# Designed miniproteins, single chains, continued (5): the designs that were tried, part 96

Each design is a single chain, and the fold is of that chain. pLDDT is the mean over its residues in the fold that is shown.

## One batch from the design tools (miniprotein)

Design m19346
Fold by ESMFold2-Fast:
Structure m19346 (fold): chain A 79 residues (1-79)
Amino acid sequence: MKEEGMKIMEEYAKISEEASRAAQAGDVERARKLLEEGEKLKKRYDEVLKEIDAVDPGMAEEIRREGERMVEEALRRAG
């Protein structure tokens, strides 16, 4: 579960970076498609995180913090 949640967040961070770059370039259609893909990953991540939180709240918090860090770094690279 932890590895799966982390892998999903890595994908989400990458898509967030690509969506940000597309938006900055004015490629609205590409940005929209990437954001839709990201929304699907976010929903799956939330489901996995809820399952982990029910068993180990501390681990869920660690995964959440790490995921936030990955997205922030990805967006920083895109900017």
Scores: mean pLDDT 78

Design m19347
Fold by ESMFold2-Fast:
Structure m19347 (fold): chain A 77 residues (1-77)
Amino acid sequence: SEEERKKLLEEVRKLLEEGKEEEALKILLSLDIDDPVLPEVIKLAKELSKNEVILRFLEGLKSLEHLPEAVREALES
């Protein structure tokens, strides 16, 4: 639901702002590639995180051949 997606984004923002990068990464890893919240979580991670593990994960997503356009745009923004 929209409310659940909003709560997820707020949780990720809080984790990143608190420096809980590993917990934020767990959420990223739990999302399906086609999840409509994934592009927004990627943008948030790029804005707030400088963590090498998160950045390596995002680089790994770029190598996927059938990446959804919204996800690719978020990664390349």
Scores: mean pLDDT 81

Design m19348
Fold by ESMFold2-Fast:
Structure m19348 (fold): chain A 107 residues (1-107)
Amino acid sequence: SERREKLLALLDEVIAELQKLIDYVKKNSNSPEDKKIAEELEFIADELRQLRDAVRAGKLTDEQVIEGLERIKARIDELIKRSKNPEVQKGLEKVKAKLDEAIELAK
């Protein structure tokens, strides 16, 4: 399915953006709050990899994919509100935009 291939590509892009942001924080920030956000992002990236793999295997309904992505988006929204670092906020907003695209494609 073209929609499924596009969804999988978007999920890979979200995972890549999360990894970029994690790596940025680990290299450039000494803030305990930023380090805690990076740790939470590592768990979110692992959840997205599991979701991607389940989508690829055809194990999830469209409703389950949407629910999973909406839960991840809600966690990203909380991290945006908590972050005081403009570069981290900017990275999280990029992740959120790609998650919104993935949710619309999964409908």
Scores: mean pLDDT 88

Design m19349
Fold by ESMFold2-Fast:
Structure m19349 (fold): chain A 64 residues (1-64)
Amino acid sequence: GAKKSAAQAAKMGAAGDAAGAATAGYESFRNGVGEMKEKALEAAKAGLAGDAKAASEYGQRAFE
């Protein structure tokens, strides 16, 4: 589900896996609603840009 994918984006970003964080963030975006959806999209964009730290932070915020 969206929360599981958001948690995965946060974990992958924290590990420095920007590409993995982007994929997980996008899956969270597809399955999310409201503010979670917006934060998940930001995580995906940060991961695609190679910013693993930002992807991790947005993934964590999407999980909350």
Scores: mean pLDDT 78

Design m19350
Fold by ESMFold2-Fast:
Structure m19350 (fold): chain A 80 residues (1-80)
Amino acid sequence: SEAEELVKKGLELLKQKKYLEAIKEFLRAAELSPSKEERHQYLEMALTYARLVLKYEELSDEEREEIEKTIKELQEKLKE
């Protein structure tokens, strides 16, 4: 599926330490997932990596702001 290809892309981006890009690919995979269970799994994956990056990586102000916005979006989607 298209969602599965986005997850694969996200995992490759994680290996390259492109964390923000990886998080966005997991978010896109969630958006394309037809089941609530699969969607929730990808949203949780994205949120976990977003929080880890924000906490442990040295980020520019722009990268930090983008990740914080993404965390808020992920938290809202997980409450739906």
Scores: mean pLDDT 82

Design m19351
Fold by ESMFold2-Fast:
Structure m19351 (fold): chain A 74 residues (1-74)
Amino acid sequence: SAEERENILRVTEEFAKLSIEALRIAREEGKDFVDILNQLIKEYLRNELKMSPEEIDKLKTTSEIFDAAVKALG
């Protein structure tokens, strides 16, 4: 449906925003970009996609975090 496609586009836009904010925060705090991006993705999964704290806690590596985000967004 049109509503479903619009929802996918909004979610994709939010992910792009997370990447831009992660870069800004990493530069300001002198921290690794990937570490900040992983933190923001976990917060997005919890707050916007309603993933449980227990499910978030299982995501230990960058690959696991990114795979979870791709599955949740697709």
Scores: mean pLDDT 79

Design m19352
Fold by ESMFold2-Fast:
Structure m19352 (fold): chain A 100 residues (1-100)
Amino acid sequence: EEFEIEVEAGVIALAAAVILVTSRNLLKKSTNPEIQKKLKEEIEYASKAIDLAQQAVDYARQGNLEKARQYLEEARSYLEKAFNISKEVDKLIEEEKKKQ
């Protein structure tokens, strides 16, 4: 269970890190205020997912599996929120291309 928590936290952190890098790159290129707002929100949620995943690992290593699971669940939730915002950003970018 401790090892399983560490593996899942690592996967969440990696996925969130990819979202963070891609959203930061998109933010540098975007001039649309609505897209910029959504990208900043995406960056915030991805950053929280990474932090919470690290906290889950720290609690698991301390033997506090209950808190480790709670932080892991929160990390998953924030990763899901970041993915959902990523989908919204993709739609906004496609809408902008159609209005070109």
Scores: mean pLDDT 88

Design m19353
Fold by ESMFold2-Fast:
Structure m19353 (fold): chain A 83 residues (1-83)
Amino acid sequence: MELGEEGLEAGKKGGPSGGMGGEAARKGVEEALEGGGGISADTGAGMAYISAGVAKVSGDKKGAEGGLKAGEAGREAARRAGG
């Protein structure tokens, strides 16, 4: 799955805790939104959603909330750019 590969890439930096992976995914979405690229925004959103899911399961409410919010923003930006 495409999103799975993106999640694994983010997870490599976070290791077993996943905390750094969550931060990396969220930062990726922020960078994608600043870049204004629809493809970049969609990719970043996917990473953020995966990281948010991992954070939620791990009990990291702040990471989960941040990831979901960033993912929604990235997806909306991608949709508006692409139609």
Scores: mean pLDDT 55

Design m19354
Fold by ESMFold2-Fast:
Structure m19354 (fold): chain A 78 residues (1-78)
Amino acid sequence: SKLKEEILELLKEIRELARTELPPEVQEQVEKEVEELEENLDKLIEEYGAEELLEGLKRVKEALRRYAEGLKAGTSFA
């Protein structure tokens, strides 16, 4: 299915973002979560729908991108 292929490509993009932009500890967590999603993908599609899952993952990717930007900008504890 086209939506399943788009979900798999998005998961690949999320993994690549984590490997290039995020700290090792966060990379490990993202890798684990993506692996669990891939292993349970057909069940998740049946439970939530492919379109809803795709949109959810788009939001996750955007959140991780913003987190990466925040790390580059630095955090100040005053």
Scores: mean pLDDT 80

Design m19355
Fold by ESMFold2-Fast:
Structure m19355 (fold): chain A 60 residues (1-60)
Amino acid sequence: SKEEGMELTIEMLRIVADAEDRVFKEAIEKNLTPDEFEKLMAEASAEAQKRIDELREKYK
């Protein structure tokens, strides 16, 4: 339904926001280099995408 679609979209956006927030906090706390930050962001993005894919399957 439209309501389920909106809920899914909000949950997906929260997954991305939470992943980015964790990466930025770790980068500041550990004083990461640009290369280390880029690698960590890529890893976090891959994990966020996996969670989003699992969430989409659950809403089928």
Scores: mean pLDDT 83

Design m19356
Fold by ESMFold2-Fast:
Structure m19356 (fold): chain A 95 residues (1-95)
Amino acid sequence: SMAARMEELARRDPGRGERLAALELLTEMALKALEDPERAAEVLRKGAEMAEEAGLPDLAEGLRRAAELVEAGEPVEKAREAIEEGARRDRARLE
């Protein structure tokens, strides 16, 4: 059953659910930060620190990359792609 499978996954990796929740929240906040270019780089760098502390190293790298792209004046789509790729890699590891 699904419940038995979820219990088994929680037993093997008790922090998985918390890391997945942190991944979704930090990804959402990072994408929203791109709507304010003047503050985006600072928010993205703080988000990267939080992602690293939460055990999400690929999202942390993506957020640092996105901050660099924003500061360099690159198109917002490139920063978005960096965030989404980092999130995708950490999600794949958690699933």
Scores: mean pLDDT 80

Design m19357
Fold by ESMFold2-Fast:
Structure m19357 (fold): chain A 82 residues (1-82)
Amino acid sequence: AIEEIERAGKELGELTGAEEEIERLTKELVDALRAGDFAAARRAYRELAQVAEEASKGKSAEIQLKVRDALARIGEAIRRAE
């Protein structure tokens, strides 16, 4: 779960160019999951999704689809960790 989230977070940073912000939010998400704080994990995921979607704004439809797919994989990993 955590390794998949870290990998997808790196992919989001590369796709959007918002690498520092996405890396920070990915770390917050991973730290929350390790602590068993699923409320904090869901908050970090929502912020990550907002940043990634905003940063992909005006990019190609292909990049927007890849961003959506990476976010879906992170969301699925969080659900499996619960």
Scores: mean pLDDT 83

Design m19358
Fold by ESMFold2-Fast:
Structure m19358 (fold): chain A 83 residues (1-83)
Amino acid sequence: SLPSEEEFNKMSLEEVMKLIADEYVKITGSKEKAKERLLEIADALENGDFSNPEASIFLTLAAKYKVSLKEIADALRKVADEL
């Protein structure tokens, strides 16, 4: 889940990505499954597959941090690799 608006406004992209990675570990129950899922989302974003409902969160992050979807995909791959 996303933090409060006040907390979210104070977080860097790196901090938010780590929070998201931790959340995927909790919902999948496994670092390996979380990594696989984050990489699938990164590929969907880079390929413009917005039919993936999980991709909608990352559209919001791209807008907030004024970065491209490719930069979000690269950040997702980085935090997945660090799991």
Scores: mean pLDDT 79

Design m19359
Fold by ESMFold2-Fast:
Structure m19359 (fold): chain A 67 residues (1-67)
Amino acid sequence: MKSGSVIAGEAARRLVEEGKWNPSLEEAKEEVKRVAEEYGTEYSEEELEKMGKGAVAMAKAGLFSSV
């Protein structure tokens, strides 16, 4: 779970840097999957949905607006 928060945060950062401040869940799930793959981790569909929802919330909150 703690490592998943790091992965979701990195996915949110990438979405924001690409100008996607209001990403869809599918866009967030794809970024989470890419970040997880870089970390050598494979998530189930349920974990991807959970992490994707977190990434959407983080991006909308503007946590990386100054990055």
Scores: mean pLDDT 73

Design m19360
Fold by ESMFold2-Fast:
Structure m19360 (fold): chain A 68 residues (1-68)
Amino acid sequence: AEVATAKLSEEEIEEIRRLIREYLELKGIEADEEDIERAAEALREIPVEKLPVLKEQIEKLKEEIKKL
């Protein structure tokens, strides 16, 4: 199983990619798939110690989407 216990899983990165796309669409911001993919891919390089902060940011993004 390719589950990274120390990093974000592929499924988590895909979810972030989808959330970014939804947020941008709701804000009326035009973003290329490449920009969205680049943002999500940058998260693969984040240190393990930053994972709790990332999860908090993801939760915050979901809240922002709900407010729109």
Scores: mean pLDDT 68

Design m19361
Fold by ESMFold2-Fast:
Structure m19361 (fold): chain A 58 residues (1-58)
Amino acid sequence: LDPERIQRAILAAWNRLGARATTADVARELGVSPATVTRAAREAFGRTPREIIDALGA
C-alpha cells in the first residue's frame, strides 16, 4: 500500500463517518485486512490508523 492511498482511505472514512470511523472501515476501502492497514500506516506515517483518526477528531 502506498502512503497516498492510505491517507485518502483514512480521509474518505473520516468524511463519511467522522469519529465513528474505524480501522476496519479504512481496511474495507483498501480491500485489505485491518492488520495490513495498521502496519502500512505505521511504516508510512509512524502512526496507527486509529491515532490518525483520533487526531482528525481533535
Scores: mean pLDDT 81

Design m19362
Fold by ESMFold2-Fast:
Order: C-alpha cells, then structure tokens, then sequence
Structure m19362 (fold): chain A 62 residues (1-62)
C-alpha cells in the first residue's frame, strides 16, 4: 500500500533526522493510515502496530 510505504519512509526519515518537521510528516502519514483503517482498507492490527510506533517516537522526542 502507498500509504503504508509513505508512513515507513516518514518514520525512517524522522529516525535519521529528528526534528519537529519530520515528526509532523509522521503524524500526517499516520493520520492517513487511521482514515484508511476506518474504511477497512488497512487491517486493524496494522493500524494498532503503527499507532504504538508513533506514540513511542512522540514520547522520545517531545
């Protein structure tokens, strides 16, 4: 899925270059994953996995 690929790229970019901008990119791509999950285009397990990853990144770099 393009949405999952984009999210993975944004997470990798944030890990390599931590900033408010790269974290915002993760938040935006995760928002797209949540919307896609809500309409059944992405599995709930995949959405939950990515939610956990985003929360861990936010806690580390707040």
Amino acid sequence: SKIIDQFNQDVQNFKKNPSKKTLLDVDISYGMIQISGGVGMISKETVDKFEKEVRELEEEYK
Scores: mean pLDDT 83

Design m19363
Fold by ESMFold2-Fast:
Structure m19363 (fold): chain A 63 residues (1-63)
Amino acid sequence: SETSLLAARLVLRSLGATPEQVAADVDAYERDGLEGFRASLRARGASDKMVEAAVKSLEFLEK
């Protein structure tokens, strides 16, 4: 949903992602859900701890 995409952008910006990284991660999330989101973050060098923190923030905002 649009709300989920806004939540993803907010979480990514809070973690210091660049606009280009946000666009890539959000595209992966829209195509492949949480697994695509995790894979995109890992592909650009995010730690497992950072990935899980981002995912938990998204899950909380999605309810």
Scores: mean pLDDT 78

Design m19364
Fold by ESMFold2-Fast:
Structure m19364 (fold): chain A 101 residues (1-101)
Amino acid sequence: SREEIEQELSIIEELIELLEKGLEAVKKKDWDSFIEYLQRAIELASQLSDETLRRNVIRTLQELLDEIKKGKASEIEVEIRLGSVYTILSARRVILKKELK
């Protein structure tokens, strides 16, 4: 339904905002805030209705969180992994916006 599409879009927009805030935290070397934003993004992503999108987003963010906890993630790896998630979220957003017409 239109309402289901609007809800999915709302979740995608909030995910994008959380990831942008996370990236800004990393640029400031605030890894604790970044971890909090990642955990919130994983929780929010669990509400995505598209199973493939949900699995891919959660997997990428969880792998990134695990690498950070091991002290192995660099700022460059964060940018690459968040960029990947941003790309798939943005692609889904474009499709859903077209369905509202």
Scores: mean pLDDT 88

Design m19365
Fold by ESMFold2-Fast:
Structure m19365 (fold): chain A 98 residues (1-98)
Amino acid sequence: MEEEEKEKLKKELKEKLLRLGEEIALQFVEKAEKEAKTKEERDKFREELNELGEKIQKLMDEAQEAIENLDVEKFEKLIKELAELAGLPKEVIEEILK
């Protein structure tokens, strides 16, 4: 693969990862508004969100490493795992991976 093709692919994968991050953030905001209506529910949701956030960060770091290594198969697997962990619909995942 030419160096220019490698740089273009890295840019495309980084843009996909950024789009996924934005969709995950929107999903969490919507879930918080719908499910966390009482103070007790909000506190529980924050604890769950913090634990989930740590798992998401680890997978995001692994996805970034896959981008640097141009491991497209590992990247796509990590994107799907991230999206499933965040509860994103399959159609959103398919749109990001286009």
Scores: mean pLDDT 78

Design m19366
Fold by ESMFold2-Fast:
Structure m19366 (fold): chain A 87 residues (1-87)
Amino acid sequence: SLDEIFEAVREEVRKLTGGKISDEAARIVAGAALNIAYSGTMSLEEARKIVRLELKKRGFSDEEIDAAVAALPGAVEVARKLLEERK
């Protein structure tokens, strides 16, 4: 299911960041990555802006925001691979 893919991407985001970001930040990154991989309607640059804005609104530090945004390309690649495995 998409829920299972989402949770797998969230766990991979935590691994990619070495645990340097919170679970909440990892969920936001996973959601953005899955939207890019699944729908193709959002660019990576748009996703970076959205993730930065959401984490800033939620009071995350600049260091955590930078770590989360840096994980986006890797998270998108993982999401694409997991979606392909379902075909």
Scores: mean pLDDT 82

Design m19367
Fold by ESMFold2-Fast:
Structure m19367 (fold): chain A 76 residues (1-76)
Amino acid sequence: SAAQAEARRNLAKGFEYALAGKVDEAREWFDKAVAAVPPERQAAIREHLDAMIEALKNGDVREAALHGRRAGELID
């Protein structure tokens, strides 16, 4: 769907900023991604994206990748 495509595009942009250490910009794009999915899925996606950012802040790239992947799966 158009909404799913928009959510995936915004999620990918957020990941680019997060990996570059630009947390505030990443959060802005993640908020846009979450807004593009059905309301009933938003909380679960947000939890994984927040956990990913915290893992990146702690240098835990593996944990961050796991949470990022789960957020993407919930958009599909």
Scores: mean pLDDT 85

Design m19368
Fold by ESMFold2-Fast:
Structure m19368 (fold): chain A 68 residues (1-68)
Amino acid sequence: GEELEKVVKELKSRLSKEDQERLDYLVELALKTSSEESVLETLKRMLTASSEELSDFVSAAYDDVLES
């Protein structure tokens, strides 16, 4: 929904171009296995993180997905 797109856009504004692409991939993958509500709740929690913490979380999650 529009709220999910808004939150993703806000998080992306605080990330490098590479991490923006990783976040897009992670969100798309999560929506295939989880409800939009669960994904939105997780992303909203990330809005309170620093840009460095957010980048670290996105990189770690992306690496975990690639190892699967």
Scores: mean pLDDT 80

Design m19369
Fold by ESMFold2-Fast:
Structure m19369 (fold): chain A 76 residues (1-76)
Amino acid sequence: AEREREIRRHEAEARGSEKSAQVYQDLADYYRKLAEELKDTPLAEKFKELSDGYEKIAQDNRAAAEEHRARAEALR
């Protein structure tokens, strides 16, 4: 029972992190497109910075999801 509960918790946290990663990846892609559309303007620089920031958050969330999946697998 305890092992099954821990596995479910890690799987749930992995799913949550994956969903967050997707949301932030979509935001990164959105701002990257805006930066390209507004190239050669100061706004392009700001949107590129936003895109880079969201990309990093997405990567961090993907890493967290992998860590939680690995912990769930170790408990099987």
Scores: mean pLDDT 87

Design m19370
Fold by ESMFold2-Fast:
Structure m19370 (fold): chain A 85 residues (1-85)
Amino acid sequence: LSEEEERQVLAALAEIVAAIEKLSPDYNPELVELLHRASQALDDGNYEEAARLFEEAAKVAEKNGDTSTANIARKLAEQARELAK
């Protein structure tokens, strides 16, 4: 990935983190935990782990009927895999 593509991934991550911060404590805790762990992995430069965690987050979101979050998480997983190359 180019520096510009990395910035786009980080911007998308910041948007998701901001969305998580607005969630009540009653939101799905498993999904929130996976997204926080994925965020930490990206910050640590562990892009393969971040991709895996975003994939798990997408599955959890889809299982709960949250299609919008599942779609965003899948996109971030793909971008994290590209960063891992």
Scores: mean pLDDT 73

Design m19371
Fold by ESMFold2-Fast:
Structure m19371 (fold): chain A 98 residues (1-98)
Amino acid sequence: EEELLKKALETLVNMKLAEEGIKRAERQDSPFKEERVKIEKEDLAKYQKEFDEILSKLTPEQREKVEKAKEELDKIDFSTMTPEEALRKAKEIVEKYL
């Protein structure tokens, strides 16, 4: 029963990191900028689809926990963090809702 909630929270982390990856790629003056943005957008689209499919299978109480985790993640400024620091911080936040 907790497996679907855990999967939803893990997918939420992946979506947030992909959103931050897009922003990071767009800020960098790099010959690989367009390719990096494309990859991050493709990952975000994949995670969004997976998230919507999982969310439809959750109970109302589990959906509320996911929404609260998302709201808390949306309040964090990840722009000053490395990808590794952002992943660690996002995981710490969502673990509170398990």
Scores: mean pLDDT 82

Design m19372
Fold by ESMFold2-Fast:
Structure m19372 (fold): chain A 76 residues (1-76)
Amino acid sequence: DVAAIVEANRDVVDPARLLALAREIHAQYPDSLTLGQATRIAATLLSGEARGNYTAETAANIELAGISSLGEKSSL
């Protein structure tokens, strides 16, 4: 749920930036990701970047690979 993810991260991540990034991710992978999944990836990426745990590109690649693996029964 997009709204729940935005609210959960409201104090850590800018909601406008979160939604903009989520839409960009969803636009690149519309057949593989729902908007909710894209929003979760965006939240993880921005939260991880803010905490200095990893770069935005590395975070996105890790989350996308994980989601692709989880979706194999539904997508393939």
Scores: mean pLDDT 62

Design m19373
Fold by ESMFold2-Fast:
Structure m19373 (fold): chain A 92 residues (1-92)
Amino acid sequence: SPLIKKLNAAPTLKEQLQILEDAILAGDADAEEALFATIDYITLVIGKNPFDKEDKKEAIQFIRNMGFENVAKIGELLLNGVSFEEAVKKVS
């Protein structure tokens, strides 16, 4: 899949999320599945259950409020050992 190759070649979560956003705006159906996987990842990162519908809604609302670029920055900070609260402060 061309989309999967682009995602694997992207060195940061920020670039991966930007590729997904651009592909969704272009109407790429594979990008929707990758976006759902990203939502599940963010749901786990914020301490919520990706199998719970209400917890997923909280993750989606968090992404909408912060924007994909800021969510990607939060993800990178968390991978570098920064706490979720401090990561949110850095991008807010």
Scores: mean pLDDT 72

Design m19374
Fold by ESMFold2-Fast:
Structure m19374 (fold): chain A 68 residues (1-68)
Amino acid sequence: AAEEIAKLIEEAIKTASPEDAAVLREAKALVEAGKIREALAILDEAAKKSENPEPLRKLVQEVVEAAS
């Protein structure tokens, strides 16, 4: 689960803005540390503040599904 979630975040980084990419890298580090709930919290906050929230909202949904 954590490895699959980390790959989802890594793919999102490739198309993200520099600002969103920084938050995504932090989320990936949290997932790799087993802190999936903390990663989801920062991704959700990033989606609320992003100029392009749709990819981040979709990523949050995919992470929730992969963690289930």
Scores: mean pLDDT 79

Design m19375
Fold by ESMFold2-Fast:
Structure m19375 (fold): chain A 76 residues (1-76)
Amino acid sequence: SPLDELERQKAILETVLAILESGVDFLRKLLKENPSLPASVKAQLEQAIRQSEEQIEEVKAELARLNEQISALRAS
């Protein structure tokens, strides 16, 4: 059913979000625990964090749309 497909897509995106958030947390901790890393390495890790944060916002926006669609179908 359309509802079952949306629920499946939601579960996949929730998994992707969890992976991305865990990755950002790991990289932030790595930077905090290793202040003497070369400036080039620190810059690369900071860029990776920024890219992952942008992806997190995109996934959250997609989840919000899916949740709205699921709610609309359940209300129908």
Scores: mean pLDDT 90

Design m19376
Fold by ESMFold2-Fast:
Structure m19376 (fold): chain A 69 residues (1-69)
Amino acid sequence: MEEEKEKKLLDEESKKFTEIYQQRMAADRAAGRTLTDEERLDLIFEIGEKVAKTKKSKEVIENIRKARK
């Protein structure tokens, strides 16, 4: 297994996460909606789950899920 491959996937996941998150936040702002801290955490978790493909990213998401459930 290649550590470099995992780092590359993490970078791609981070870029995709940032793009989706910014798009969603911009849409909510344009609609005049203000997300609560809880709603923002829900959004971050949801996007993270959809984007996470590496073992490291999935474990981070699992830890967040366990803390919330």
Scores: mean pLDDT 73

Design m19377
Fold by ESMFold2-Fast:
Structure m19377 (fold): chain A 56 residues (1-56)
Amino acid sequence: MKARIVKGFAYNMVTGERLPVGTIIEILKIHEDGMVEGLYEGEPVLASAEDLELLE
């Protein structure tokens, strides 16, 4: 499942860089607290569910 960042940022857990609005990430897991674990270009990222638009 893919999602687009529509506000805020996702955090690249390897590089520490922030991924900007418009970035598309792959969703791996959505946590009960709204934290999202994903991948961007094969690297692990963290995002908030409220910052994401789910894609098909």
Scores: mean pLDDT 83

Design m19378
Fold by ESMFold2-Fast:
Structure m19378 (fold): chain A 72 residues (1-72)
Amino acid sequence: MEEEQRRLAFEQALERARGVAKKLLDEAKRNPEKQPEMAEGLRGGADDARQAGFEETARYLEEAAREIEALA
């Protein structure tokens, strides 16, 4: 029962992170000058997720930040 609750929480956190990362990636492509700020925001989100125990979510946000950095 507790494992199912943790699994659902992890799935929900990852889905939210995907939505946020997509919005920031789309915005970074439209506004190149904002790329450093958006990458920093994603890295901050990754740190928060890792502190909360959501390692997969943190890893995803870090990958999204790297993708934005690669656009520069």
Scores: mean pLDDT 77

Design m19379
Fold by ESMFold2-Fast:
Structure m19379 (fold): chain A 75 residues (1-75)
Amino acid sequence: MEAIKAEVKAKMAELAERYAKAKTKEEVIAIVEEAAKILEEAMIAMTKDEKEREEIRKKMKETLERDIALIEASF
């Protein structure tokens, strides 16, 4: 569990560097899509229940859709 969290944190730090260099709305959207995928995979790896995995996928999809909408509204 701790090792997975550390790896996710490292990957998110790399995405934060890319975000700091992002110049377009499309670059920002690509970064948040990649971040959502990393977080989804990490959460799924931490659960043993198939029902919980499906719930995680559903919530991550809904969160990503809202984040993209907010980015589009902000540009």
Scores: mean pLDDT 77

Design m19380
Fold by ESMFold2-Fast:
Structure m19380 (fold): chain A 87 residues (1-87)
Amino acid sequence: MYKVTIKLPDGKEITVEIDTSWSGGEAARKIAEKLRKEGYEVEVKDYPDTTVITITLPDGKVISVVVDKSLSGEEAAKIIKEKLESV
């Protein structure tokens, strides 16, 4: 299991356990589910080659992360972490 900790712009931290055998799409869905549990508005859209996660923060700011389905779960988790922490 790979453990990823993401610090959101509002100062909240979430930790998600990802199976290293998972696809990028599976990891993206797991992170989205954790964000929803923590009270964030999260939309997940699946396309043939990508999964798009759209998060609305409490201040109304919207962040979209595009995850290539060819990525490993660990690679996808790192990209999502970087995108959410860089805002």
Scores: mean pLDDT 80

Design m19381
Fold by ESMFold2-Fast:
Structure m19381 (fold): chain A 58 residues (1-58)
Amino acid sequence: GALSEEELEQVGRGVAEAGIALGLSDEQVRDLVRKMAPELSEEEQERVFALALERIRA
């Protein structure tokens, strides 16, 4: 379904927190996005992935 930018940021935050806690690689973070939000479009999943990586690298 279509998510707002704020909803995408919330998903990205959750993915980033899991990625940091588990020491996930970029590829594993991308896989986690697909598993946590399979209902999102490919473009929305890429946005979530980008937001998660920004938080992991901050």
Scores: mean pLDDT 81

